# Ledger of designs, part 2: designed miniproteins, single chains, continued (4)

Each design is a single chain, and the fold is of that chain. pLDDT is the mean over its residues in the fold that is shown.

## One batch from the design tools (miniprotein)

Design m12036
Fold by ESMFold2-Fast:
Formats: structure tokens, sequence, C-alpha cells
Structure m12036 (fold): chain A 100 residues (1-100)
């Protein structure tokens, strides 16, 4: 549904902001708080994909697999403090959601 897609894209924009903040955060405690917020947003995206799965289980499952791989690479990019790699993985996540 278009509404689920729109909500996921809004969450992806928020995720991007938090990822870039996490890369630039030198305080370990604040960095952990940012990573927790990132995981909360990812959980919300998963909930929206579960809702899509009630309508189109095959499409939702494929999107979940693709997004899980991209999320893994995105966390690696954050750990490496590579803002370019974060933005590249987020753009791929956006493409997955846009295909829904």
Amino acid sequence: TDKLKEEMLELLDKLTELMLKAINEEDEKKRKELLDQIREILSKIQELLDELGKIDPEKAEEAKKRLAELVEKMFEAVENKDAKAVLEEVEKMRAVIEEL
C-alpha cells in the first residue's frame, strides 16, 4: 500500500539523520543512545513490512531479506565512520522501498 511505503520512506529519512550523527559522535554513551534510536526505527520499518506481508507475503519477505543485508552493511559503514558508504546503503534501501 502507498501509505505503508510513505511511512517507511519517512522513517528512512530519520534513520539517515541518526546514522550521520552516530558517525560524528565521539562520546561513547551518546553514540550508543543514537545506535539504540537507529535500531528502534529499523524495528518500526520491520513492523510496516509485517503489515505489507498481510497483503503481499512474497513481496514483503523479499524486501525484508534485501533490507537486512543493506542494514548490515550500513552498520559496518557507521563503525568505519564512512559517511559516503552510509549514504550509498541508504540509497539502496530507498530503492527497495520504492519498488514496493
Scores: mean pLDDT 86

Design m12037
Fold by ESMFold2-Fast:
Structure m12037 (fold): chain A 100 residues (1-100)
Amino acid sequence: MEKQKLVNKAIGYTLRAIGRLLEGDRGVETARDFVNAAKYYAETGDEELAIKYVEMAAEASDSPEVARLLEELHDFAESLGLTKVAEAARKAYERVRERA
């Protein structure tokens, strides 16, 4: 897949998520937008940016559904062999579970 198209999608999801946070939206869709950004950065091989957006997803929403989104992100990262991203998603998942 063309790397620039994945980067553009990641940026789009990041800007949407930040816009939601600025509006006070701490719903599951804000976390989902950060998870999508992390997935697209992961696909480009930018593990550092992917990990940053994993952390932002965990902190962005008060919804208990965030745990499921982080579990899906972990499985996605493992499917790509991205061990550091998968580990970050797992640690974020455990933190979100402790809030429940």
Scores: mean pLDDT 84

Design m12038
Fold by ESMFold2-Fast:
Structure m12038 (fold): chain A 75 residues (1-75)
Amino acid sequence: SEEERIRKVAQAIADAAALEVEENGEPYKGTIRISRTDAAGNGTLVGTATVDVKTPEDKEKAIEQIEKDLRDFLA
């Protein structure tokens, strides 16, 4: 389902951000854009999410925020 896809994408993004924070010791803050390309090479923006992880322990909160941002983009 689309909701399961959103959940998996949010998890992957949050995991990557938490790893960056663990490795460099600095907060991770950024915007992720997800696009789909058709057979003609035209890109369609299908989602945007803000990622904000101050410590690795914030990962669960980041997952929730990313999921919300992606769902809100579709609304």
Scores: mean pLDDT 78

Design m12039
Fold by ESMFold2-Fast:
Structure m12039 (fold): chain A 71 residues (1-71)
Amino acid sequence: MTAEDVREYVRRTLGFDDLQIDSLLAGTGPLGDALRAAMEEETEEAFERFKRMVDKVRAAAEVGRAAAREL
């Protein structure tokens, strides 16, 4: 597993451009932190944690949207 594999996953799964990926890597937050770790460590474990973080962030966004609508 390489940083290029992680980058390809982000482009294919999230539809991000190079500029968006760079912005995410430069930023702070759980998704950006997990992405940096996956690209830095280049291990299956770090990549799996990043994939889980993507799933959690998407799930949290859905719950947050539902909660906001409850108001």
Scores: mean pLDDT 73

Design m12040
Fold by ESMFold2-Fast:
Structure m12040 (fold): chain A 96 residues (1-96)
Amino acid sequence: MENLKKAEELMKKADSLIREADTLEQQAVEAYKKGDKEKAIELLRQAMRLYDEAISYLEEAVKLAKGELQKNAEAGLKTVRAHRDYLEERLKELEK
């Protein structure tokens, strides 16, 4: 029960960080469209840091969770990792 509650709390923290990172990513897209490439790069780097922190929380949640909660944490981790990798490639394109 204690490990389950901790896993749920970690997943909630990860969700909050992901939402903040998503907002920064949207702001980065808007900055780029307005011609502010430097601001777009800065915002994407900030979003990447938040995704990295969320990944760390989800990795811990997977270790503590069991059954369906563990499957949900693993699915979330896979999704966030894929999105972070996509943004890393986007950031490299912008820095060229």
Scores: mean pLDDT 87

Design m12041
Fold by ESMFold2-Fast:
Structure m12041 (fold): chain A 79 residues (1-79)
Amino acid sequence: MQANLNQIDSYIAQARAAIDAGNLDQARQYLYQAIQILGQLGFPVDIDAARASFNNASRDQLMAAARAIDATVRVLRAQ
């Protein structure tokens, strides 16, 4: 569990850095990896729908997604 949450944190940090650098395709890849790990932990996430959403997402939408995943991880660590 902790190792998986640490991997998600790493991918979110990389996604945010990629967004700030203007590398939106790389940011999408990192967000997809984070969602894959959440799915592996048993959270009800539609991986294919999330991937399609990220592929069409703007910079602001990708940043919002990164913040939402980060907030979820913070809540899970506090449990």
Scores: mean pLDDT 80

Design m12042
Fold by ESMFold2-Fast:
Structure m12042 (fold): chain A 98 residues (1-98)
Amino acid sequence: MEERLEEERREGREALRELVREDPAEARRLLAQLEQLRELLELIRNGDVAAANALAAAVAGVTITDEQLAKLRAEAEPTLAELDEIIALLRELLAEEE
């Protein structure tokens, strides 16, 4: 069950390891971007349309509709959990390369 998700997780981990070894500066930049995305998802999770739209416009130049926000809110919690795992993994890999 969920073989596809396990494979994607393995490929993601290998890709992150390669990135950290090849370009740790780029890996740190990615970490900062993922942390910003996490903040945006927290605003979406809380249903703050105005704050979420302001941040999305500032970071990516996009506008989120209330309907889209409702859909994103439904998946925000599992997405936040996965994002936290990726952030933790990136921090671990960056520490190993020091």
Scores: mean pLDDT 72

Design m12043
Fold by ESMFold2-Fast:
Structure m12043 (fold): chain A 109 residues (1-109)
Amino acid sequence: SREKEIEEIKKKLLELKKNKKYEEGMKLIEEYKEKGGEATILLAKAMIEAELEERKKNNKLLPLEEQIKELEKALKAAEEILKEHNTESVRAQIEALKELYEELLKKKK
């Protein structure tokens, strides 16, 4: 399955990056480029998926203060949207963001 091959490449790239093995990561990328054709396509998709997964992890690993600042920005943006689009969906999103913000503030004591 192409999906299994992409997942395997993604896991290898993420593991090498987590362990700061940047030279080995670059070597793996070059090996797939040298194979060409389908291997290059699988590599490209794996790299995109790895980038997205890493961004999700990095958001969770942000210091508490930075997580709070990010939520404050999201709340301000959502409140601006609410002024133009006063819908039940937008109101529900603001309530959810506010609840997460309050939970993070409680963790800070």
Scores: mean pLDDT 69

Design m12044
Fold by ESMFold2-Fast:
Structure m12044 (fold): chain A 68 residues (1-68)
Amino acid sequence: SLADKVAEAILNKDFDAAGKYLQEAVLSGEITAEGGIATSEAVVQKLNEGDYKGAAEAARKELEKHKT
């Protein structure tokens, strides 16, 4: 799933891949643009805390909220 791909990229510290997956999902209409922004903000907040597992879980929760 999108949530699995984004979460796994975050856990691997591959933030370029995580960003690409979010961008592709917004462009394809799988999630809203608002959902992409909310997911990015939640992830960045957790990463600033050094909480990579929390960042991955935040991504999953936000992506579930913003499904089309």
Scores: mean pLDDT 83

Design m12045
Fold by ESMFold2-Fast:
Structure m12045 (fold): chain A 101 residues (1-101)
Amino acid sequence: EALERLEKLVNDLVLFKRFDTPTILEVFKLIAELPEVPENLLRKVYNIFTPLLIKYKDEIIKEAKKNPEFRKYLLGFLERMREAGLLTPELQELYDEIKKL
C-alpha cells in the first residue's frame, strides 16, 4: 500500500507538475519510512527532486528551520539517497546544512 501510494504521488508530480508542500512532504516521508524502495522508483524520485533541491536550496533551508516535520523527513529522504549512492556533492552539502539545524 505505502509503495503503491509513493508510485502514484511520483507519477502525479511528473504528469501534473504538482509540487505543493504537503505532496512533497508525503513523498519524503514515504521514502524515509518504507523498509525498501525499488531502485527504479528511487532513481525516478532522484531525477525529479535533485534539480529542484539544488535550485531552491535557500528556500528549502528556510522551510526546514521553521518546520521540524519537514526537516525530519527531508533528512530521512537524503539519508536514503546516500545509502543508495545517489547523493551528489551538492546534495551532501544540503544534508550537512539541514542536519546542523
Scores: mean pLDDT 77

Design m12046
Fold by ESMFold2-Fast:
Structure m12046 (fold): chain A 57 residues (1-57)
Amino acid sequence: SEEEIEEYVERFKEMYKKNLLARGYTPSDAERKAEELGEVLRQLLLRRAKAGESLPS
């Protein structure tokens, strides 16, 4: 569902942001990169859902 996709994307963004911070990125750069990649992931998952594919396990 769209709700499941949003929850998945939010968890991904949080994890990715923490990984970037651990790698020495600034909080503002980590936030921006996480938002950008999260939006790409959201669009990809919505396209896959329209094609009848499940979320990655």
Scores: mean pLDDT 80

Design m12047
Fold by ESMFold2-Fast:
Structure m12047 (fold): chain A 63 residues (1-63)
Amino acid sequence: MKKALVEGKGVDELGKVVEGKFIVSEDNAETARFMANYEEYVGVESEKGHIGFKREDLKITDL
């Protein structure tokens, strides 16, 4: 399965601020890009679990 990289500051399921690089599936990255068109906060399922990002801070790079 192809992967993508999500970078920046987000918030995990426990409300903890997390910053760094998160590996996600290509499908999850595509979903996040789509949701960013009409949601202020975008949830991303990563290898480290669910992380919420602000739309304007969401940086996704295909791997």
Scores: mean pLDDT 76

Design m12048
Fold by ESMFold2-Fast:
Structure m12048 (fold): chain A 85 residues (1-85)
Amino acid sequence: KKSEIRKLAIQSSSLFILSVAYDLEGKYEQSLIDRGNAYKLTGKSYKLQGDLKTAAEYYRKAAELYREAGKYDEAEKLEKEAEKL
């Protein structure tokens, strides 16, 4: 739905900006987590629009960032979600 897609876009953009701020402060792990969260929300937005292929690609990108941040459980969960699409 348009309202939900708009909320996801705003949240994704906010997390991307926070990611840049943390990177500038030298907080690399938090920067990775926020960027991963931004990609996850972008994937949800594409899923709501019916673009399942693009949604799966963003979920996999988010999973890779979570692995780099040491969040292995969250990464595996997102890869399973991508496979279901």
Scores: mean pLDDT 81

Design m12049
Fold by ESMFold2-Fast:
Order: C-alpha cells, then sequence, then structure tokens
Structure m12049 (fold): chain A 119 residues (1-119)
C-alpha cells in the first residue's frame, strides 16, 4: 500500500540519519531521533518535517567539521560531495514518502529545503 511504502521510506530516512549520528558519536542526536520516532509515531507529516530539519542540521555541522579539519582540497571536495549526496538521498526518501502519503504541505517544505542546498 502507499501508506506502508511511505512509512518504509520514512523509516529508511530515520535509519540513515541515526546510523550517521552513531558514526559521529553524537549520542544527543541519536536520542533526539529516537524521540522524534516516539513523539510523531502517528503523525507522518510532522515526522517527515522533523527528520528533514535533523538532516539539514547534520549536513551543516558535518560540512563545518570538514572545512575546519581537512586541509587537502581534493579530499575536502570528495568529503563535501559525499555529505551532499547523503543529504539528497535522505530528502528523496522523505519527498517520495510525502507524495505516497498525499502530504502536500510536507512535500512543498521538502522541495523548498532541497532548493536551498542545490545552490
Amino acid sequence: SNEANGQRLIDQAYDSLRGAARVDGDDALVARLDQIRTDYRDNFSQRILALADVAMEMYERRLQDIRENESDERRRVLLETAEKLFLIGVFQDLLLAAELLNLEEAKEEIEKKMKEFSK
């Protein structure tokens, strides 16, 4: 069903973000992601929007860490590109979930956020 497929895509985005937070050793962000799952269990729109906000915050922090710690220009470009592709993947999962669940406002907000990092 569209509901089951939409929920699976939200869970995929959640798992991707949670895995990344664990790799970063960011226990506070792991706890925040687990809280989002609990608080918005039955509200797909708010869950999508909350995960999108976490994805942007994680992207901006990781980008800052790369820029502060990587002096090799080629490695920096590769690392920044990998983070951008990761963010795009998360947003594509959330966008498709919003489309399948017929969540027009969530879809519009995800599209707006995607335009911001495509500059």
Scores: mean pLDDT 87

Design m12050
Fold by ESMFold2-Fast:
Structure m12050 (fold): chain A 62 residues (1-62)
Amino acid sequence: TSAAEAGARAAARGGSGDAAGAGANVHQFLKDTEGAQRAAAASREAGREDAAADAVKGMLSA
């Protein structure tokens, strides 16, 4: 479900607060998901907006 997936991605991207609490409790799941999301976020912040934006847009549209 796209809505549920969007919510899960938002929580994983935050990696903090109450929303991310569920993911934090599941250490392995958070580590795996956060790793991929961190890589995409880091690439975007590094100034690779064209490539990173495409990756993020693809994930958000899914």
Scores: mean pLDDT 55

Design m12051
Fold by ESMFold2-Fast:
Structure m12051 (fold): chain A 74 residues (1-74)
Amino acid sequence: MPSLDEQIKALLSEAVAALLAAKSEAERQAVIDRYTARYGELLRAAGYSDEEVARKAAEFRRMLEELADSIAAR
């Protein structure tokens, strides 16, 4: 089984590819929502509390939003 860090790295790679493939702002927001939810699921599976999941998921969403803005500026 891949480690949590490996699963998060794979998820980030998928999220970046999906953001690059998105053709509209609505599609980019859908990608951010989907991958933030999957990140939360990985953390819960790893034994994090709901409160820790909420905090980490919020930070992950922020990072994806910053990435999406950087991609959209190209």
Scores: mean pLDDT 83

Design m12052
Fold by ESMFold2-Fast:
Structure m12052 (fold): chain A 73 residues (1-73)
Amino acid sequence: LSPAEREGAILHVAAVYAKAKAEGKEEEALKKLEELEKEHPETRELIEEGIELAKKTPVEELEARYRAFAAAA
């Protein structure tokens, strides 16, 4: 992954996880992330960084940042 692709992926994971947690679907989101990590072990660090970002950043801000990133890409 290029640095830009990695940053986008981290933002995507963070936004998805934060939204799921806010909706009470944290367990479901974690299960999906575990499946992704099992199929693609190289995503482990990226997923961990996304979850940590989600814990420190409001979901609305994460969604806005991801939308801005997608629009710029």
Scores: mean pLDDT 77

Design m12053
Fold by ESMFold2-Fast:
Structure m12053 (fold): chain A 94 residues (1-94)
Amino acid sequence: MTDEIIERAIAEKTAEYEALGTALGIADAKAGSTAAGDKFFEENLRYLYNELGELTEELDLTDEQRQYLIKESEKIIAVLKKAYEDAYKAAVAA
């Protein structure tokens, strides 16, 4: 089903952004600041929406499928933030 392509795209983006959050959290913990995370959240979260918007156009998604992808993008952002927080806390504790 077309849904399998969307679910795969969501899973790949989730893994990519989880890894990015982890890397940013470790970097900021080593620096003793939140500068990289703050900058990413201010300047780069919009790029996720832009990437998903381009994917919607490339895959010729229906309005319903597009709304689903937008809703799932919020979960991807939550995964990124959690990965950042978890990695930061672990690195500070180490």
Scores: mean pLDDT 75

Design m12054
Fold by ESMFold2-Fast:
Structure m12054 (fold): chain A 63 residues (1-63)
Amino acid sequence: SVEVNGEALRTMREAAERAPELSLEEVVNIMREEGQKGNGGTRLAADTYIAEAEARHRELEES
């Protein structure tokens, strides 16, 4: 298991839950900032949230 920063993970999760109220750029910026805290585990979580936010944005554009 990779060590993670719990505070950063909580902040990223909260941003993901607010994603419909935030722009894609705002979500990506939050994830990148929080992903730099801790280590590889936190970065992996950030990358995953960014990919999900980009996919969700794409789906909304098709609506």
Scores: mean pLDDT 73

Design m12055
Fold by ESMFold2-Fast:
Structure m12055 (fold): chain A 66 residues (1-66)
Amino acid sequence: SVEDLRAEYERLWEQILAETDPARKIALLRQAAEVTIELVRIERPDVVEDVKAHLEALLAYAEKTL
């Protein structure tokens, strides 16, 4: 459900903010991106492909800056 996905996003974000290891932080960010894409698919399916492409680009950049 949307409520379950929002709760999962909040839990992941708390983990991201507490994580000090760059590799684990990137893995958590990827999980948060997947939850975000699923929420967008439910609420705004018309823009899901654009959001997915943008998040993939941001994650690729984050990996390079480690």
Scores: mean pLDDT 85

Design m12056
Fold by ESMFold2-Fast:
Structure m12056 (fold): chain A 97 residues (1-97)
Amino acid sequence: DEAREKVVEQAIEELKKLIEEAKKNNTEENKKAAEYFEKAIEYLKKYLEEKKEEYLKKAARYLEKGLILLYPDEAEGAKKAAEALYKAALEADEYVK
């Protein structure tokens, strides 16, 4: 679905920016955050290919984990960002139905 693909592609682009941000500082926490964002992209690509909600949930969880490491004082924001990604992708599917 085009709407779902657009939401996921935008999420992948934002994750790529987060990886670049994390790589600006060579700390162990930033390195681990970048790895989590790369995992989130991997699961988003699997979600586009297989259309399985489980991959979307895994992508959202890795986004949350990466954001908590990169911005530890913003844990609530990390959770909301992950929930927003999950909801936006599902709502895009409902809009086309």
Scores: mean pLDDT 80

Design m12057
Fold by ESMFold2-Fast:
Structure m12057 (fold): chain A 114 residues (1-114)
Amino acid sequence: MEEIRRAVREAAEALIELVKEGYEVTGVSAVEHADGTGDVVITYEKDGETFEKVIPAASHEAARAAMLTVVATVALLRGEPEERIEAQLRAALDPEAAEIVLEAAREALEELRK
């Protein structure tokens, strides 16, 4: 769980920084490597230019949780119902990981509303 919490935190912090700088997050993916590690790739745009940010993850589960943190936070920012987001997270992750992601997405939303 510590690896999941770290990846989720790093993804949330990256998303907060990008949004505060005026970037639009247009995509996110999780890459799973054969050695058991992963990466989260965040695609973002500003003024017609497209950029990528890569966040390393210690495991495939950590990469998926971090990716879903970005997805959930963006969905909350767009006004999607929290109950729908929670259901999606619970379908994709273990219950403890889903709770970690939902909490991080809620905290990121609160930070972005300041």
Scores: mean pLDDT 86

Design m12058
Fold by ESMFold2-Fast:
Structure m12058 (fold): chain A 111 residues (1-111)
Amino acid sequence: LSKATQQRVRYLQGVLPRDIEEAESILREKYGLSEEEIETFRRIMQELGSRMLQIGATLPIEKLQQALGEEMAVAKEEIAKSIPKEKQPAAHRLLEAMTDSFLFIERLLEG
């Protein structure tokens, strides 16, 4: 496997699950999300993470930011259907932080 592929596998297996767990703790403890809302957020984040890894593997770096933005918009729509409006800004900030972290790693791998 290429070094880039190995780093993506490490992200999926280690970094992404940890970031989701940390986000869950923040949403539960600081923003008062219910366990049902947390479970929905976890599913949305896991699905987004899988799509981001596929995009990173298939698209050139110059198109990556736009494609990730489109996937993030889909995730925000799923959040809007399942999480109360007053709690959505916190969920959006955590979503954006995860996407920014992934894009930073992809830029390092291509640079």
Scores: mean pLDDT 74

Design m12059
Fold by ESMFold2-Fast:
Structure m12059 (fold): chain A 71 residues (1-71)
Amino acid sequence: SEAERHRELGEEHIREGERAEAAGDLETAAEHYLRAAVHYGRAALFSEDPEEQQRYLALAQEAARRASALR
């Protein structure tokens, strides 16, 4: 589904962001976290389950906050 595709992309960007952050590349990490937030937001938009929507929105907000923390 569209929701699952965007969830997987969000997860992938979180992993890449965490690798970049561990390496000290904070700008690259922030970029990946912002992309993760966009994909989790899309997963929420395309989800038909209110509980799944809430979970994806929370993940999107967390990813956005992680990006902001690296400014």
Scores: mean pLDDT 90

Design m12060
Fold by ESMFold2-Fast:
Structure m12060 (fold): chain A 74 residues (1-74)
Amino acid sequence: SEELKKAAEKQLERIRARVDDAVAAGLITPAQGEEILAQMEQVLKDLEKAGYSVEEIERAADLAFDHLLAKARA
């Protein structure tokens, strides 16, 4: 469980940095960035609770983030 929690926290930090970059680049608004972060935090909590492996959490987090970013930019 500790490894899963650490993996989720690490992925959330990476996503936070990617959101900040997207906002700075003008790809999304700050409000859209906050919404993406809130949704990704929930996704990571759900993945951690479901017992997915570290590798699965990393893959699913990247996919979910790309999807949310694309939706925000549409």
Scores: mean pLDDT 82

Design m12061
Fold by ESMFold2-Fast:
Structure m12061 (fold): chain A 82 residues (1-82)
Amino acid sequence: SMEKEKAKEEVLKLLKKALDYTRLSKKASKEGNKKEARDYTIKSTAYLLRAIGILVDNKLEFTDESKKILAEIKKINDEEAA
């Protein structure tokens, strides 16, 4: 439906913002700005939770495009945790 298509589009937009903040966190971490890196990670997580909320409310699963963004976020976060 058009409603579900709009929800998928909003999820994708939120995930792209989460990825942007994940990348900013990685950059800040490499520059030694630990507090700024943490604050960006919190923002990224907030956008991820909002995206999950939309999926749950609309009984949707991640699209293949959204799964690719999630995989990139996970890869960056796993590298930062090591």
Scores: mean pLDDT 86

Design m12062
Fold by ESMFold2-Fast:
Structure m12062 (fold): chain A 84 residues (1-84)
Amino acid sequence: SLQEKLRKLLIEFDKVSAELDRALATDPAGARQALARMKEIVKELEKLLDEAIKNNAPQRLIDLIKRMVEIGKKEIARAEAALA
């Protein structure tokens, strides 16, 4: 289901976000791997957002996915700047 896909993505998002934050200070190679995974998660969230809109999912759910995409994009931009 849409909700189960979102739940799995949110768990992975939290895990990878924490890994990225820890790695950025001490492990550039690990940070690059976590960044690549975060990019994949954001892409999957954008696909899920399209699916949610097409299936007339509750607005609360659509808004949550939109927020997660924006947070993920900000984390990606911050990490890319730190690794440059």
Scores: mean pLDDT 89

Design m12063
Fold by ESMFold2-Fast:
Structure m12063 (fold): chain A 62 residues (1-62)
Amino acid sequence: MSEKRKKMEEYREQGLEFARKGDLIKAAQYFGRAAELAGDRASEVQLELQEEFDKVVRERRE
């Protein structure tokens, strides 16, 4: 679990970095990988990551 959590954090950080750079496709791919590592909690993690993604995209559009 701890190693999967570390991988999830790494993918989340990479996804946010790509989102900030405007590479929305790469950001979505990394967020998807983070959600997959959550297993049975994937839907909850995916929702949280989607909210962060939407916030970054909104900030870039303004």
Scores: mean pLDDT 73

Design m12064
Fold by ESMFold2-Fast:
Structure m12064 (fold): chain A 74 residues (1-74)
Amino acid sequence: MISDEEIDVALAAIEVAVARNLDKQGKTDEAIELLKRVLEKYKDNPEAVELIREGAKTLSPEVRKAVEEAIDKL
């Protein structure tokens, strides 16, 4: 059985994959805005926040920095 928290983590993973595709297309600002929105949506789920942090490490340095700064402000 999947909990609501586990569903949120899976949805966050999908959003990170979308952001990665945007970043690969040079749409870095769009990737950052998407991940900031996803962080705000799942801010009360530490596992989802950590998944987004780890996912951002696989994107460009600009996206990683923006995501880490956004997490620090949560």
Scores: mean pLDDT 82

Design m12065
Fold by ESMFold2-Fast:
Structure m12065 (fold): chain A 88 residues (1-88)
Amino acid sequence: VKPKATPEEIEKGLELLKKGMKAADAGDYEKAAEYFREAAEAVESDEAIKENLLKAAEAAKAGDTRSFAVYATAAAIIAIGELITAEL
């Protein structure tokens, strides 16, 4: 299976996603949205991860904690799955 993004791009995206989730846990939804947008840019070539990260950013900016959690989790699951597959 051809990876849609490089492992380095996915790892960078996951690190930014982690920072975004930490900012959201602290109640800084504006900073969380910024990190999620940066994560989406890091994985630009992977549309599935990028789309979920952009939706997470929009939800975080709106203060919709449930929607951002769903989209951020979906992006993380896809990204981790692709990293595991790339290492196999």
Scores: mean pLDDT 78

Design m12066
Fold by ESMFold2-Fast:
Structure m12066 (fold): chain A 100 residues (1-100)
Amino acid sequence: SEQEVVEKAAEELKKKLKEILIEKLGYSEEEAERIIEAMERMFRNGANEKAAEYGELAEKLGEGEGREYLIKAIAEAAGISLEEARAFVEALEILDEEKK
């Protein structure tokens, strides 16, 4: 039941991120799907603890430097380009703003 709640939340998150990547950031459906799949693989391979560490460090470094650090860390951990990692971070920022 807790696993089902987490899986449903993950599917909703992926759907919203894909929509933002396509509609707001101008990525194709194939490009958006590739970015999301790379992120899903990163988290599945135990990057959850590292993602939390990266987030905390990004907050400590401040707006500009923290954001760039997070983008580089995601690109390295997910095995994607800096441009794709930046798009993912931007999509997360848009999603967070829409929830407020």
Scores: mean pLDDT 72

Design m12067
Fold by ESMFold2-Fast:
Structure m12067 (fold): chain A 95 residues (1-95)
Amino acid sequence: SLRDELIQFLVDHGVSEKTAREVVDQIFKEIEKLGIDPNDPRLRSFAFLVANRILLEKDFSPEHIKKLVEEVYPLLDDVSALVEELGKETFKLLE
């Protein structure tokens, strides 16, 4: 599951399993509050972007996770537009 992938990602980067589970639970709680569809194809990229920023900033608090989810949320539409353009010109872009 996406939750298990995120937990493993955090553990592989030095976060304890207990803290990784708490962080991932909080990320999905804040995602649910924003009304994002759990089947949205952008959700994986969104969740990993939030998790990467948590690791970079080394703040695992629920308040910080909430702020990061709210900060990244406006970028979701931009990321979606970028993904659509990348789909049209895949061989021209290095990712």
Scores: mean pLDDT 74

Design m12068
Fold by ESMFold2-Fast:
Structure m12068 (fold): chain A 70 residues (1-70)
Amino acid sequence: MAREQMEKITEGTLEAVKKGLISAEEAIEEMEKAKEEVRRMAERGELPKEEAEEIIEVLEEGKEKLEKLK
């Protein structure tokens, strides 16, 4: 399930930032790149629009949490 998989990736990224393995700024940048890729996949028909929107929402929530760690 793409949403659940993305939630796990987002949680892992938050943990990495909290442990000082990567910066919050770097993590936010990677999430932005992931959002762009998901949008492109949906546009190409490789992902259903509804699934892509769910993934993007999870990434946006992750970015908001990362901004609070700055």
Scores: mean pLDDT 78

Design m12069
Fold by ESMFold2-Fast:
Structure m12069 (fold): chain A 93 residues (1-93)
Amino acid sequence: MDDIDQAIQLLRDGNLSEASKLLQQILDRILSDPEGTINSLTPKEREKLLELLELAYKHGIHVDKVKEVAAAILKYEDDFKLRLRAHAILHPS
């Protein structure tokens, strides 16, 4: 997804209003077809998606949708490291 890198950069820059708008579009697109979207991503794209979710969670942006996407990653992802990162979003210590 071309917009993931842009959303990550906006969150890192503290531009939370623009990041929130772009993130909502990204999350809504994934949640419209979680299985198809996650299975279509390369491992590198899934890693970037998790970075985006982790940053969004840290900033308290769209937390409910972030957790829904993290749950979908846990359900459809086979990579152990990516599954651990998704689990950490759902069960923060």
Scores: mean pLDDT 83

